# Designs tried in a protein design run: designed miniproteins, single chains, continued (5). Part 4

Each design is a single chain, and the fold is of that chain. pLDDT is the mean over its residues in the fold that is shown.

## One batch from the design tools (miniprotein)

Design m16107
Fold by ESMFold2-Fast:
Structure m16107 (fold): chain A 78 residues (1-78)
Amino acid sequence: GEQVEAGKAALKKLLGDSAEITLDQAAEAASALVKESTGLTADVDAVKESLSESLGSGDISLDQAAEALGGLGSSVLS
């Protein structure tokens, strides 16, 4: 959906054409998206913890991070 596409675009802006990202990079991108969407500054550490629970530990692909960001958006709005 649109959230997945937006997440992927934000990740590309931070990482260029990297196929794999770290949890820190994913959390920073997610925090930027939350700020753009809600106007509120998200705690990067809290976002990182949520992402690590959803995606596990280790390196994450851009597609996996974008899907997790889309899913998190849906869960938070429930």
Scores: mean pLDDT 63

Design m16108
Fold by ESMFold2-Fast:
Structure m16108 (fold): chain A 108 residues (1-108)
Amino acid sequence: ERVVVEEGTLEVKQEGSVVVEGEAGDILEITIKEAEAPNEPLYIDVYRGDHAPSDPRARLLYRTGARGKVSNVTLGLVLPESGRYTIHVYSKDPNATLVFDYRVIRLL
């Protein structure tokens, strides 16, 4: 059985982050509902832990992104370890915008 243990929506202009909690083997699913990055790419980074990206303890697990207009793209990542994960979104383009849904899914 698939159980959603955490979910939410993040709306970002240029930069934003959200922290999620999961167990080893959980699926972090991110759905890009709407993204616009006309001048520079918008990056979506998943880090192990609740550290800032500039913290040397931050460990990048996954990077994806969008350029131009993107909608209705879903990606999934299996969490390797139990604990907290930071989803960090950023762009050098001050006009970059992103709306995404996130879910942490447990297989029972």
Scores: mean pLDDT 82

Design m16109
Fold by ESMFold2-Fast:
Structure m16109 (fold): chain A 59 residues (1-59)
Amino acid sequence: TAAGFVRRLWVQMFGREPSDEEIARILELAGVDPATPGSALSAEQQMRILGAMLRLHHE
């Protein structure tokens, strides 16, 4: 799922598990349905997710 994609990418980039609230916020900011299958994520959706993750993580 898109939520699973966010969780794996977050752990790979930041070395910790994201909270369910962080996952939900990232997908909302990216405009991606959390129920979207990970295999169905377009390159554009993946880029939007990455951008949202970087924005949310930025201190």
Scores: mean pLDDT 78

Design m16110
Fold by ESMFold2-Fast:
Structure m16110 (fold): chain A 74 residues (1-74)
Amino acid sequence: SASAERRRLLQELSVLIGDLILARMKGSEKKEIQELAERMAEVLRELGFDVTPEEILNMSEAELAKLFMEAVRG
């Protein structure tokens, strides 16, 4: 169902945001951080948001949290 798919995408988005924040804190390889941002952009596009990996990479933790709340709100 559409509701089940939306829930799955929101859950994946939550995990990706956490992984991106953790990767930044750990000083992970630039490639790993970029791959997380690319997957996050794909999930956000499926949720109806037009965001690029570049925009995600430039977002603060607070901006990522705000984006997640906007996605949850619909």
Scores: mean pLDDT 88

Design m16111
Fold by ESMFold2-Fast:
Structure m16111 (fold): chain A 65 residues (1-65)
Amino acid sequence: DLTEEQLALLEERLAQLPEELREALEWFWEYSERLKKAKEIGQEAVDKVLKEIEEWIKERQKEAE
């Protein structure tokens, strides 16, 4: 598990990355946190977050082609 100090260093380093890469990592972090919280709430909340993740992945795959 990451300590608060390690998390702060990670956030600082993310801010120094190229904008496109930083945005992708921020998205991944946001949805990871949302999924963790949803898992604590219940199955219906998890399904909601997973659907949002699927939509985002589909848009990204379409752009990559």
Scores: mean pLDDT 67

Design m16112
Fold by ESMFold2-Fast:
Structure m16112 (fold): chain A 81 residues (1-81)
Amino acid sequence: SAEERALDRAFAAELARIFDLDPSKETLEEWLARLPPEIRAAVQALFREFIERRGRARSVAELAALKRETLARLRELADRA
């Protein structure tokens, strides 16, 4: 849906902000490869959990809440890098 696409764009923008990523300079895969191994593994684990939980979301509101929770956890990882 249009709302889900808007949430996806907002999530990507905030993810880039949290890790100081410039999407014009590198891809998501290149960025992941540049993270410290411990942080990279934790980020990948969080994305696996996010994908699983996203499949169970029944509303745009539930998806938005899941995305906010995931971003908060990613921010904590970035602050430990």
Scores: mean pLDDT 76

Design m16113
Fold by ESMFold2-Fast:
Structure m16113 (fold): chain A 82 residues (1-82)
Amino acid sequence: DNVKKAEEYRKRGEEALRRGDGVAAGGGYGMAAYYYALAGDKEKAEEYMRLGIQAGIDAGSGEGATAGALLGIGGLIDGGYI
């Protein structure tokens, strides 16, 4: 279930952000965006891609920001949106 996977990765991203782990926060939100896109929810995919990128930037993690962007873009491609 793509929605359940998106919710699980969203929770992981939120927990990582609370710990100040920008890499895990960017990756978690990016994976949430990926699975929301596969579930057909373009709006949430775009929202969580932006949140993942921003979490990486705010934590000073270029790796986290990159993970948010690439996973989000990959979801939009695989979901048929771009």
Scores: mean pLDDT 85

Design m16114
Fold by ESMFold2-Fast:
Structure m16114 (fold): chain A 89 residues (1-89)
Amino acid sequence: MKEKLEELLKLGEEAARLGVEAAARAGELPEDMSVEEALERAIARVRGLVEQLGKVAEEDPEKGEELLEKFKKVVEEDLAEAKRRLEEL
């Protein structure tokens, strides 16, 4: 489980970086928010989700693994979308 959580964190951080880059290049970042602030917030959100998932996995390993697979799929979809947007920009 810990190894899978570390892999999810790395994927999530990559998705956050590319997503913020795509949003910045498209001019879609919120007014008065820097690229650095947007990235910091996105990474903090990913880290928080992974930490919560780790707690669930400690209490219920089977439920934790189901949630990990679901979140990994969402992160992989977000990563693919960010890459697609960057290719269009």
Scores: mean pLDDT 80

Design m16115
Fold by ESMFold2-Fast:
Structure m16115 (fold): chain A 81 residues (1-81)
Amino acid sequence: SAADEAEAERLLAQLREWLATESLADAQVIAGIMVEDVAKHFPDELARRVVAEMAELLREAGVPESVIEELERRFEALLAA
């Protein structure tokens, strides 16, 4: 829905701000919480798009690929539950 798309855009903007202002360690913890919230509250197709965009933002910020891959695996497990 338009409301879900707007909320997704808001969450991604907030993650971009936190990646600019917080430590990478704190941003990783926040991203983990966001992934759980996204999996729970968005339709699967939108949730996948949001998590893919989060992964790109984390890569650009210098988060290790192993951490991003673990986050993506956790997300897929949450969708399967």
Scores: mean pLDDT 85

Design m16116
Fold by ESMFold2-Fast:
Structure m16116 (fold): chain A 83 residues (1-83)
Amino acid sequence: MLSKEEIREILMKLVDIIRKNPDKEYTLEELAKELGVSPETLKEILERFGITLDRLKVLASLTKEQREGLIDEIIDSIEKAEK
């Protein structure tokens, strides 16, 4: 399984991709290709953390500091639930 840091990096890269072209409608397949992961792996990560493409677009509209804090909070919440 991917580590907490690997998942955090993937989520941060996803938000950055959307932020660079917010008017583009990305598919999971396109996002997975940009990240260098399989679409199945990306889908599993998003489903595990309850993250939708709409939520990623909201994160992309925030400041860097705000979105980093929210992503860290999401990861920490799941980590605590898995203990």
Scores: mean pLDDT 73

Design m16117
Fold by ESMFold2-Fast:
Structure m16117 (fold): chain A 57 residues (1-57)
Amino acid sequence: MTETRTVLAPGENTVTVTGAGGTRTLVIENKSAAPQVATVTADAQGRVVGLEVRPAA
């Protein structure tokens, strides 16, 4: 499994995950006025198996 961490600005964010099965794109909406950190967990094929979002501060 691969973890990808990215900063989410307020509003819609695009996160790309790559695995042996190719590249997948996630659209994640940050509904807060403050930046958040998303941790996306993907399997070896690039399928998303987990998502955690927390405050960036």
Scores: mean pLDDT 78

Design m16118
Fold by ESMFold2-Fast:
Structure m16118 (fold): chain A 89 residues (1-89)
Amino acid sequence: SLGERAVQLAAERAGKAAYEGAKKGDPVLTSKLAQNAAFEAARLAGDEAAKEASIAVGMTAYAGWQFGDPESAARAASVAARTAAEKGL
């Protein structure tokens, strides 16, 4: 369904954005890029899903970056985006 694809896309794009931000060593950029990616992807499922995904991703992308590992930041953002988008559906 469109909702299922939006959830998957939010997870993938948030993870990729967090990875790129973390590689630059900027936790604020990591959080912002992940939030924006999750919001845009989840919009395919609707405004509520987009808001939920954006809120959840911000803190988890930042926290993931704190491990000093771009892969950890990507995993944290991906999981948060998927979980939040699913709840918004």
Scores: mean pLDDT 74

Design m16119
Fold by ESMFold2-Fast:
Structure m16119 (fold): chain A 58 residues (1-58)
Amino acid sequence: SDAEYVREKLLEAGASEEEAERVARLFRTQHPDAAFAAAVEAIARASGLSLEEAAAYL
């Protein structure tokens, strides 16, 4: 569920389908804290938000 939620948020932020799926896959195979950090960074890059704003967006 977390992986699909993050995928949707990345797509909303303007990330590509490929990047969104790649980050979502990390939630299935990686430690949750590291996966969350990757998602926050990806949203910030795609949307132009700060890291703090990207974290709140998730």
Scores: mean pLDDT 78

Design m16120
Fold by ESMFold2-Fast:
Structure m16120 (fold): chain A 68 residues (1-68)
Amino acid sequence: MEEKLREAARELERAGIPEAARSLRSVADALPTVDPELGLAIARQEFRELPPEHAARALEVLDRVEAE
């Protein structure tokens, strides 16, 4: 899970959405002490606050992470 989140963060950073990348890195850093499901739910809420096009891209990446 941690490596998948860090890889997804790199993808979002390359896509020009550094706020979403930062959110996923924060979840990855917290994983040893935080419920992954809760961390991902927080990231999803943060992504919904992004501009619509960035939100759509970030949520698509997050859905791929959660699919495993």
Scores: mean pLDDT 80

Design m16121
Fold by ESMFold2-Fast:
Structure m16121 (fold): chain A 69 residues (1-69)
Amino acid sequence: STFVPLMAVYGARSLPSSSNPLTGLEQLAKLLQDPRAAVALPEIRPHLERLLSHPDPRVRAAAQRVLAL
């Protein structure tokens, strides 16, 4: 199914402009546990890398953990 990778990409794309990126990162991490999400990883990575510059250190730490998956 293409739904899981599309949902992951959509979630990642909205994170840098989200008012609550921590919740979004938690949901994205759960989606990435599904092997069907692997095809979306190249599209997700640059959006997560943008969060490494986020002003909230908790968001930066969470993004780094998701990138390590």
Scores: mean pLDDT 78

Design m16122
Fold by ESMFold2-Fast:
Structure m16122 (fold): chain A 86 residues (1-86)
Amino acid sequence: REAIAEEVRALFEEAAARLSDPELAEAVREAGRRAAEAIRAGDLRKATLILTGTILRLIGEDIDNPSEEVREALRLAMEALRVADS
């Protein structure tokens, strides 16, 4: 589970790095850290809620302000959810 937690955190860190909006990037980075901590604690429900909430936020951002950065960040966040569910 430590390997899964670190991969989820790394994917969200990479997603944040793709974003030019520093406030959105920091929110994504913090969500990844919180999700990884939840996975380490064995709280998969909390981890899934954090990951899903961030994905929904990025979908909303892509609808309002479509960009290649946001789409790439969304792809990475969705990959993190797949990793957490395995």
Scores: mean pLDDT 83

Design m16123
Fold by ESMFold2-Fast:
Structure m16123 (fold): chain A 63 residues (1-63)
Amino acid sequence: KPPKVTKEDYDRILALLRAGRREEARRFLVEELGFSEEQADEIANAKTEEELEKALVRAVIEA
């Protein structure tokens, strides 16, 4: 199943990253959203909302 990111999923990822909870965000991306570990690591390293959006779009296209 290709990964689908809902607005609720995006909001959760953003909240976790803003709180500095990168490992929880990475685990959520892999376990709940079905991204690879490499894709989740790239997304979890996003430092801005714009960078997060670009990383998510890239990961979904490559899935």
Scores: mean pLDDT 76

Design m16124
Fold by ESMFold2-Fast:
Structure m16124 (fold): chain A 87 residues (1-87)
Amino acid sequence: PLPALPPESPAVAALRDAILAGDVARVRALLEADPSLAGALIPTDYHLLVSPLLLAGLVPDPEKRAEILAILREYGAKEDEVEPVGP
């Protein structure tokens, strides 16, 4: 069974753009407004639906990447692959 591609909501698009830009403050503000975004599936340039944690791994600034990952995990984001980092 193939998952249906959901329509990209403005909030999901804003979260994607904020993560890719390394905008820590905006990521936090979006999650404070809608904590469910931490569990949302985000469409990528790869035509894949990924978790926000996977997308945050693409942030080029390691300091901003680490903080965005921490914020996403605080709001309950789950990794899509097996990682040694637990909840």
Scores: mean pLDDT 68

Design m16125
Fold by ESMFold2-Fast:
Structure m16125 (fold): chain A 85 residues (1-85)
Amino acid sequence: MKLEQEMNAGVYRLSAAVVRSSSDRILPRLPPASAAQVRALTQQAVDYYLKAAEYYEKGDLKKAEEEKKKAHDYLKQLDAVVAAS
């Protein structure tokens, strides 16, 4: 349904914004090497959430789920870097 596609796209755009905001808040507290990794992983997670949102708007649910999974994989890597810092 068009409304469901628009709502799902909105959720993933919000997820991208939350990831960016959370990353910006922790970056000043991290060692320089960890901060560089967190910036790179944050950008990848944000990019894949935005791609997922685009595919949801187009009704391509399979591609949307694939891009969402990539965003989650980058978030898992991000969590590991922060936990090790």
Scores: mean pLDDT 83

Design m16126
Fold by ESMFold2-Fast:
Structure m16126 (fold): chain A 102 residues (1-102)
Amino acid sequence: VQKAISEIEDLFQELKAKLKAILSEDVYARVSKRLEKIEGELIEAIRNKDKEKFEEVIRELTRLSTEVIMELNAKGEEQSALEAAEALTEFTKKVKAIFDKL
């Protein structure tokens, strides 16, 4: 469990670093705040081995991803939208893989 938590924390740090390079300061500030909440909820789900809670948090992460991509596309930032989509998709795959090994 502790190893899984450390891996999740590392993945969130990596994701935030990638998004900070891609997103404007204002968008990054909002997204980073939502990611911090999601990180806390994922860590709790992992500690409790709560599959239902994990699936709820993954749905929240997917909604955040969709919102960010739509916002960037609405601003005409198509390349940033593509890069953010790639980063968030790979992050979500890795998070699911960690939980599946619990």
Scores: mean pLDDT 85

Design m16127
Fold by ESMFold2-Fast:
Structure m16127 (fold): chain A 65 residues (1-65)
Amino acid sequence: TEILGLRREVPYLGRLADGRLVSVPLLVAMAIVGSEEGDEELLANTNYVLKNPSNWISREEYEAM
């Protein structure tokens, strides 16, 4: 689900279980693809982020890393 957020001012990024950072639209697309293709690893990685909002980071937080 797309949330009304700070994407124009401060884009949100998702951290996958393997440590990779992806944009919100790409993360959603990856979850759909993983579900359709039965890619358990991809689905687990994307579902981990989507289920756990604590894995979301702001652009400012990312730039401070």
Scores: mean pLDDT 61

Design m16128
Fold by ESMFold2-Fast:
Order: C-alpha cells, then structure tokens, then sequence
Structure m16128 (fold): chain A 70 residues (1-70)
C-alpha cells in the first residue's frame, strides 16, 4: 500500500504525541502501520518519526521495528 508523504509525516507526528513515554504501545502501533506500508513508505516514515521524536529509546525501538518489517 502507498500512502502520501504528507499522511506519513502526520502519522509519525501523531504517534510521537499520542504515545509520549509509552514505548510499548508506540511499538505496537508502528507494527500495525508498518504491515500496510511498502518498504519505501517505511523509510519515509522512519525519517519523519526521527525528526519529531526526541526520546532516543523510542527512536531505537521504532527503527528496529522498521528494519524487521523490511
């Protein structure tokens, strides 16, 4: 499935804000979203997520999920 770049950025920002300090539920939400994304969209999502996320542990957890889904 292909998603617009704007939707990917808004999704990343939404997940960062919704799951602030809740890495377990963040990972679950990212896994569900990733199952519907192409490899190209996963890379775009990860870049957008890293731009908005300030918690290094959350960044590492999401990066691992994206890498495993490729």
Amino acid sequence: MKIDDKEIEEMAKYLVEKYENDIENLVKAVEQAADKMSDENLEKFLKAFEKYEKNEEAKEAVKKVVKEKK
Scores: mean pLDDT 77

Design m16129
Fold by ESMFold2-Fast:
Structure m16129 (fold): chain A 72 residues (1-72)
Amino acid sequence: SMEDAKVNAAALVVAFEEEGLDPSDPNVLRQPGAGRALARALELLADPAKVAELRERADELVSRMAPQWRPR
């Protein structure tokens, strides 16, 4: 669903920011630390409590992404 897509995107934003990466950079996946950020995003999405937190903040967090990466 669109809501689930936003939560997935929100997890990526949190993970990139934790690694010191800029989630607004469309080339963020080419940066050193991107692999650790992806692993962290998957870890967040595996935890129902973290998913609930991300869902509450999803629109705010998704707004920090490069526009082309945002859920349609």
Scores: mean pLDDT 82

Design m16130
Fold by ESMFold2-Fast:
Structure m16130 (fold): chain A 55 residues (1-55)
Amino acid sequence: SAEQLREIRIRTLEARKALLEEMIANSDRLTPEQLAQLQRQLAEVEAEIRRLREE
């Protein structure tokens, strides 16, 4: 169903969010540019999760 597909998509995005948060938390080996890219990707993933939950 459309609901089941939405739940799978949200779960996939939440897994990606968790990975990005872990990478940012372990930022001692990242360049400022890499950190900025990860933070941008995290914001985009969070926005998409929010959008899907409002549909």
Scores: mean pLDDT 85

Design m16131
Fold by ESMFold2-Fast:
Structure m16131 (fold): chain A 64 residues (1-64)
Amino acid sequence: VPAEVRDVAARAVKDVIEKYQLSSKQVLELLEEAVKRGAELYSQGATPEEIYEAVYKYLKEKAE
């Protein structure tokens, strides 16, 4: 996975953690899901910005 995709996924996780005040266990689970989702979108030709928005939305739905 390109560093750009990993960085975008990590940023989305950080933003969700800050908003929802998640525990360390929840953080680990969400990071794994974020990287997987980001890699999927990257394979479909998504831009870093599109990857961030889609991953953030996905994680937000999981955190709620």
Scores: mean pLDDT 76

Design m16132
Fold by ESMFold2-Fast:
Structure m16132 (fold): chain A 92 residues (1-92)
Amino acid sequence: MKVKYEIEVENATDEEVDRIVQEIRDFIEKHKNYDEIEITVKAKDKKTAERLAAGLESIAREFEVKYGYEFSIEMKETEDGYEIRITLKKKK
């Protein structure tokens, strides 16, 4: 079973970015019984996107160790800014 989370971040401060990363961590923790978790975060500027990506990678690595998830993280530039996608999958 797969669960998805999507959020858009506009004009966020570093503190707001860190709060969003923590909210995403809490979402993943609530859904740790799922085989696949996909998180998509859209950000308007590169600095915010890079900070989000770093925080999300840290969380993914934590859940890889604790719950046996394999993860991938991708950041791409879009017409409206940046998209960060993280996928956590349990090995079949």
Scores: mean pLDDT 82

Design m16133
Fold by ESMFold2-Fast:
Structure m16133 (fold): chain A 95 residues (1-95)
Amino acid sequence: MYEELIEKMREILKKIKEKKATEEELKELEEIAKKLIELVREYLREKGVEEERIEEIVEIIEEMLKLMVEKAKGELDEARAAEVLARQRALAAEV
């Protein structure tokens, strides 16, 4: 299940970059992202990670996924991307 979701997400992102993605595939990408985020949230809870830390991780994952889609569409704000990546690096250094 998880591997299939990740593979499907990569396929859709590649199609977006190639300007071949359908509206249905874009909608499927959004649903895959939601499912992956919920799976990450549940996994971290099972491992005893504190809710505050789980929400910080989830927020960064959501922002990164949004940036990946925006980049593929040619809509990327590079300043916003740099800010999100800086927050991701700071969070990773704490973990």
Scores: mean pLDDT 76

Design m16134
Fold by ESMFold2-Fast:
Structure m16134 (fold): chain A 106 residues (1-106)
Amino acid sequence: MLEKAREEIEKAKEALKKGNVKEAARYLAKAVELLLKDLGLPEEAKQAKYIIELALENLSDEELKEALEKALPLVEKAVEAETPEERRKYVMEAIAVISTKLTENS
């Protein structure tokens, strides 16, 4: 699963670079789901997917881009992490970045 997660992260980075913010978010969602499932956390994977889907529906492209620019490096650290504990920590931090943007009001 880690190789598949790495592929999805690279696709997210390329989509973001091209200004395809919503596509980048969908690739990030796949990477996060794969990482959490690899950790044996299917319920957390389901919750993470819902949070990212809410972000896709409720955030502007500008807000979503800002969240993704902060979340993607954390997901990259998760893939590179040597322990399951570090991997979980970085994935959860990435989800928290997106969740925080959802609670920000103008």
Scores: mean pLDDT 85

Design m16135
Fold by ESMFold2-Fast:
Structure m16135 (fold): chain A 75 residues (1-75)
Amino acid sequence: SSLEKKVREIAEEALKEVGEDASEEELAEKMLELAEKDPEVAEAVKHLVEGYRAYLAGDFEAAQEHFQKALEALA
């Protein structure tokens, strides 16, 4: 849950910097940038973003693999 809290804090700061009118892709890119300072948070955020991008592209197998890796990073 401490890693989940850090991921939420990154999301809140990213939203503050890009604003409510930003696309989800812009928000995702800012989250990746802000997460770089903490390797464990960066790994979890990277897999969440890559999973989301895979879902948007219709690659559900890759999306599932990335979400599983994100959950492992949060454990």
Scores: mean pLDDT 77

Design m16136
Fold by ESMFold2-Fast:
Structure m16136 (fold): chain A 99 residues (1-99)
Amino acid sequence: MTLEEAAEEAEKAARWFREQAEKSKDPVLQNLLRQAARAFESMAEALKRGDLGAAIDHANALRQIADSLESKGYTELAQRVRELADRILEAVRAAGGKA
């Protein structure tokens, strides 16, 4: 994907995780999903301005959020965060960024 497409994917991910947070009844899960949404939003902004380093930093933060989700038993949500972050990192790497 292009960096523009990667930014759009990150924005869609941010929206999806924000919606999942609103549907959650668990305050811990709500907080982790809101953190994921914010990290994807920040990653999209970094990609739009061409800051590949910042995009990588936000993707690494998403991996830590995924680890927290998995530790709380939210394995499917953790996997989704990892898969989306990895797809965006692949686009950054293709553009000459460090993964």
Scores: mean pLDDT 85

Design m16137
Fold by ESMFold2-Fast:
Structure m16137 (fold): chain A 72 residues (1-72)
Amino acid sequence: ATYKNTVTVTVVSGPARVGASSTESSTVLPVLNEGETATVVHEATDPNAELSAAKSAADKAEVKIETKTEVL
């Protein structure tokens, strides 16, 4: 089976550098400005794969992260 993992990142304040990673892949997003939203989609074959996102610790920014997993 294939699982579709979606991470949506919204910048609440300040410019932020965001990365998204799972056990199968990683993605580094471009710098996001306040109010911008970016979506990362990864397809995984591992039913226990988790896609997570985090902002750079060097950035004085606040982000909202939402995750969704769907079975394809």
Scores: mean pLDDT 72

Design m16138
Fold by ESMFold2-Fast:
Formats: sequence, C-alpha cells, structure tokens
Structure m16138 (fold): chain A 88 residues (1-88)
Amino acid sequence: ALQELTQRLLALLARADALIAQAERARYVDGRAIDPALLQRLRDARDALAAFLQRIGTEPLPVSALAELDRLVAELERAAAALEAQLA
C-alpha cells in the first residue's frame, strides 16, 4: 500500500515536471502565449506534493493527512489540466 502510493505520487510529480518543462519551452523558446501565473501555480502544486511525499513514512501522519493528500493531488491535477489545455 505505502509503496504503491509512493509510486503513484512519483508518477504525478514526473508528469508535472514534464509539463513544466514543456510549458517553459513553449513560453520562453517558442514565444507562445502561456499564462505565467498558471505555470507558477503548477510549480507551487508540484512543490507542495513533493514536500508531502518527503513526510510519508518519516513522521507520524494525522488522520487529516489523507484529506491533505487528496487536496494536493486535486490541485496538481487541476493546474496540470489547465496548462495542458494551453499547450494543445
């Protein structure tokens, strides 16, 4: 269970990192109209999820940690989907 959760979170972080790299290239190399606030939103969501992953298995997590994880994943997925729409 914990190993499966860790693999899922690492996959989400990898997806976010790939989208950030693609959006940065589109904006700064190709001159496309990519929203810098949306790009920053995805970076912030990625960093928040990465910080949560570092706590998994290291510190005792409260019951509320599941709700925190759900909110972090949902925010990253929303930011990623919005950025993917701009890259289409």
Scores: mean pLDDT 82

Design m16139
Fold by ESMFold2-Fast:
Structure m16139 (fold): chain A 108 residues (1-108)
Amino acid sequence: EEERKKELQEKMKEYDKLIAENITTDPEAAAKAHEEYVKLRIEYGKLSPEDVERVKKRTEEDVAFLREHGGDRVASLRRDLEAAQERKDDPNHRRMAELIEESLARME
């Protein structure tokens, strides 16, 4: 089990790097790497069936967004901003929204 956990950690690190490297130049490769990363994360975390279904649904949404918007960093940041704004009841989400707004302002 320890050996398998170490293998999963190394593979997840490799896929995370592939996503970062390909998100702008090859969104399809980034999307596929993201799908593989999530499969490894589910196994590593030993998630409940309910958590697995939630993660799968979120992954489908994330993959669809990557395929449609790819390396559009502004679109990605705007999506993150919307998510943070929906959780304005949480001070951490309010701070995250402010940081994203600052990042978007610098890119304009």
Scores: mean pLDDT 75

Design m16140
Fold by ESMFold2-Fast:
Structure m16140 (fold): chain A 105 residues (1-105)
Amino acid sequence: SKLEEALRRLEEARRLLEQAREALRQGDDEEAVRLVEEAVRIAIETALEYIPNVLKAIGYSLRLMGLEIDFRRAVRQGDRESALRTIDEMLELVEEIKKLIEEEL
């Protein structure tokens, strides 16, 4: 079903964000950036494909892109607290997208 596919993609994005958090804890900043980039891509593609309200889908996509930019900046500056905070905000947005898709599909 469309719902099952969307939820599977969002669970993958969540797992990648949790892996990015662990990579940051281990000092693997390059791996953390790659994992966040992949998670954000999956979350944006899922929002745009499965959220019926186009304006909401665009809104979630813009917020995820903004958090990714903030994350990359924090990592470059060595601000691990801000980098971890942006991952937490991305996780919250993934959960919001999941709940919206569960309501609409």
Scores: mean pLDDT 90

Design m16141
Fold by ESMFold2-Fast:
Structure m16141 (fold): chain A 77 residues (1-77)
Amino acid sequence: LEEEVERLLGELEEAVIAGDLEAARRYGQKLVELTGGDPEVRAAFERVVAALEAEDFIAALEATAQLIGLARRKVAE
């Protein structure tokens, strides 16, 4: 689980850097599913998507860093 989450977090970060909203949605949705639909992970993912839709790449990267930290904490608990 942790290894799969780390892979998806890397894929999500690459998608965000590329501005690829569809890829970011796909990898983020898989992260939500792997964390059992955790509402905090879902909310963090929604913030990443909102920032990408707004074309605010700094906010998207900041939201992605927050999601990475949260997802790692949730799968380690």
Scores: mean pLDDT 81

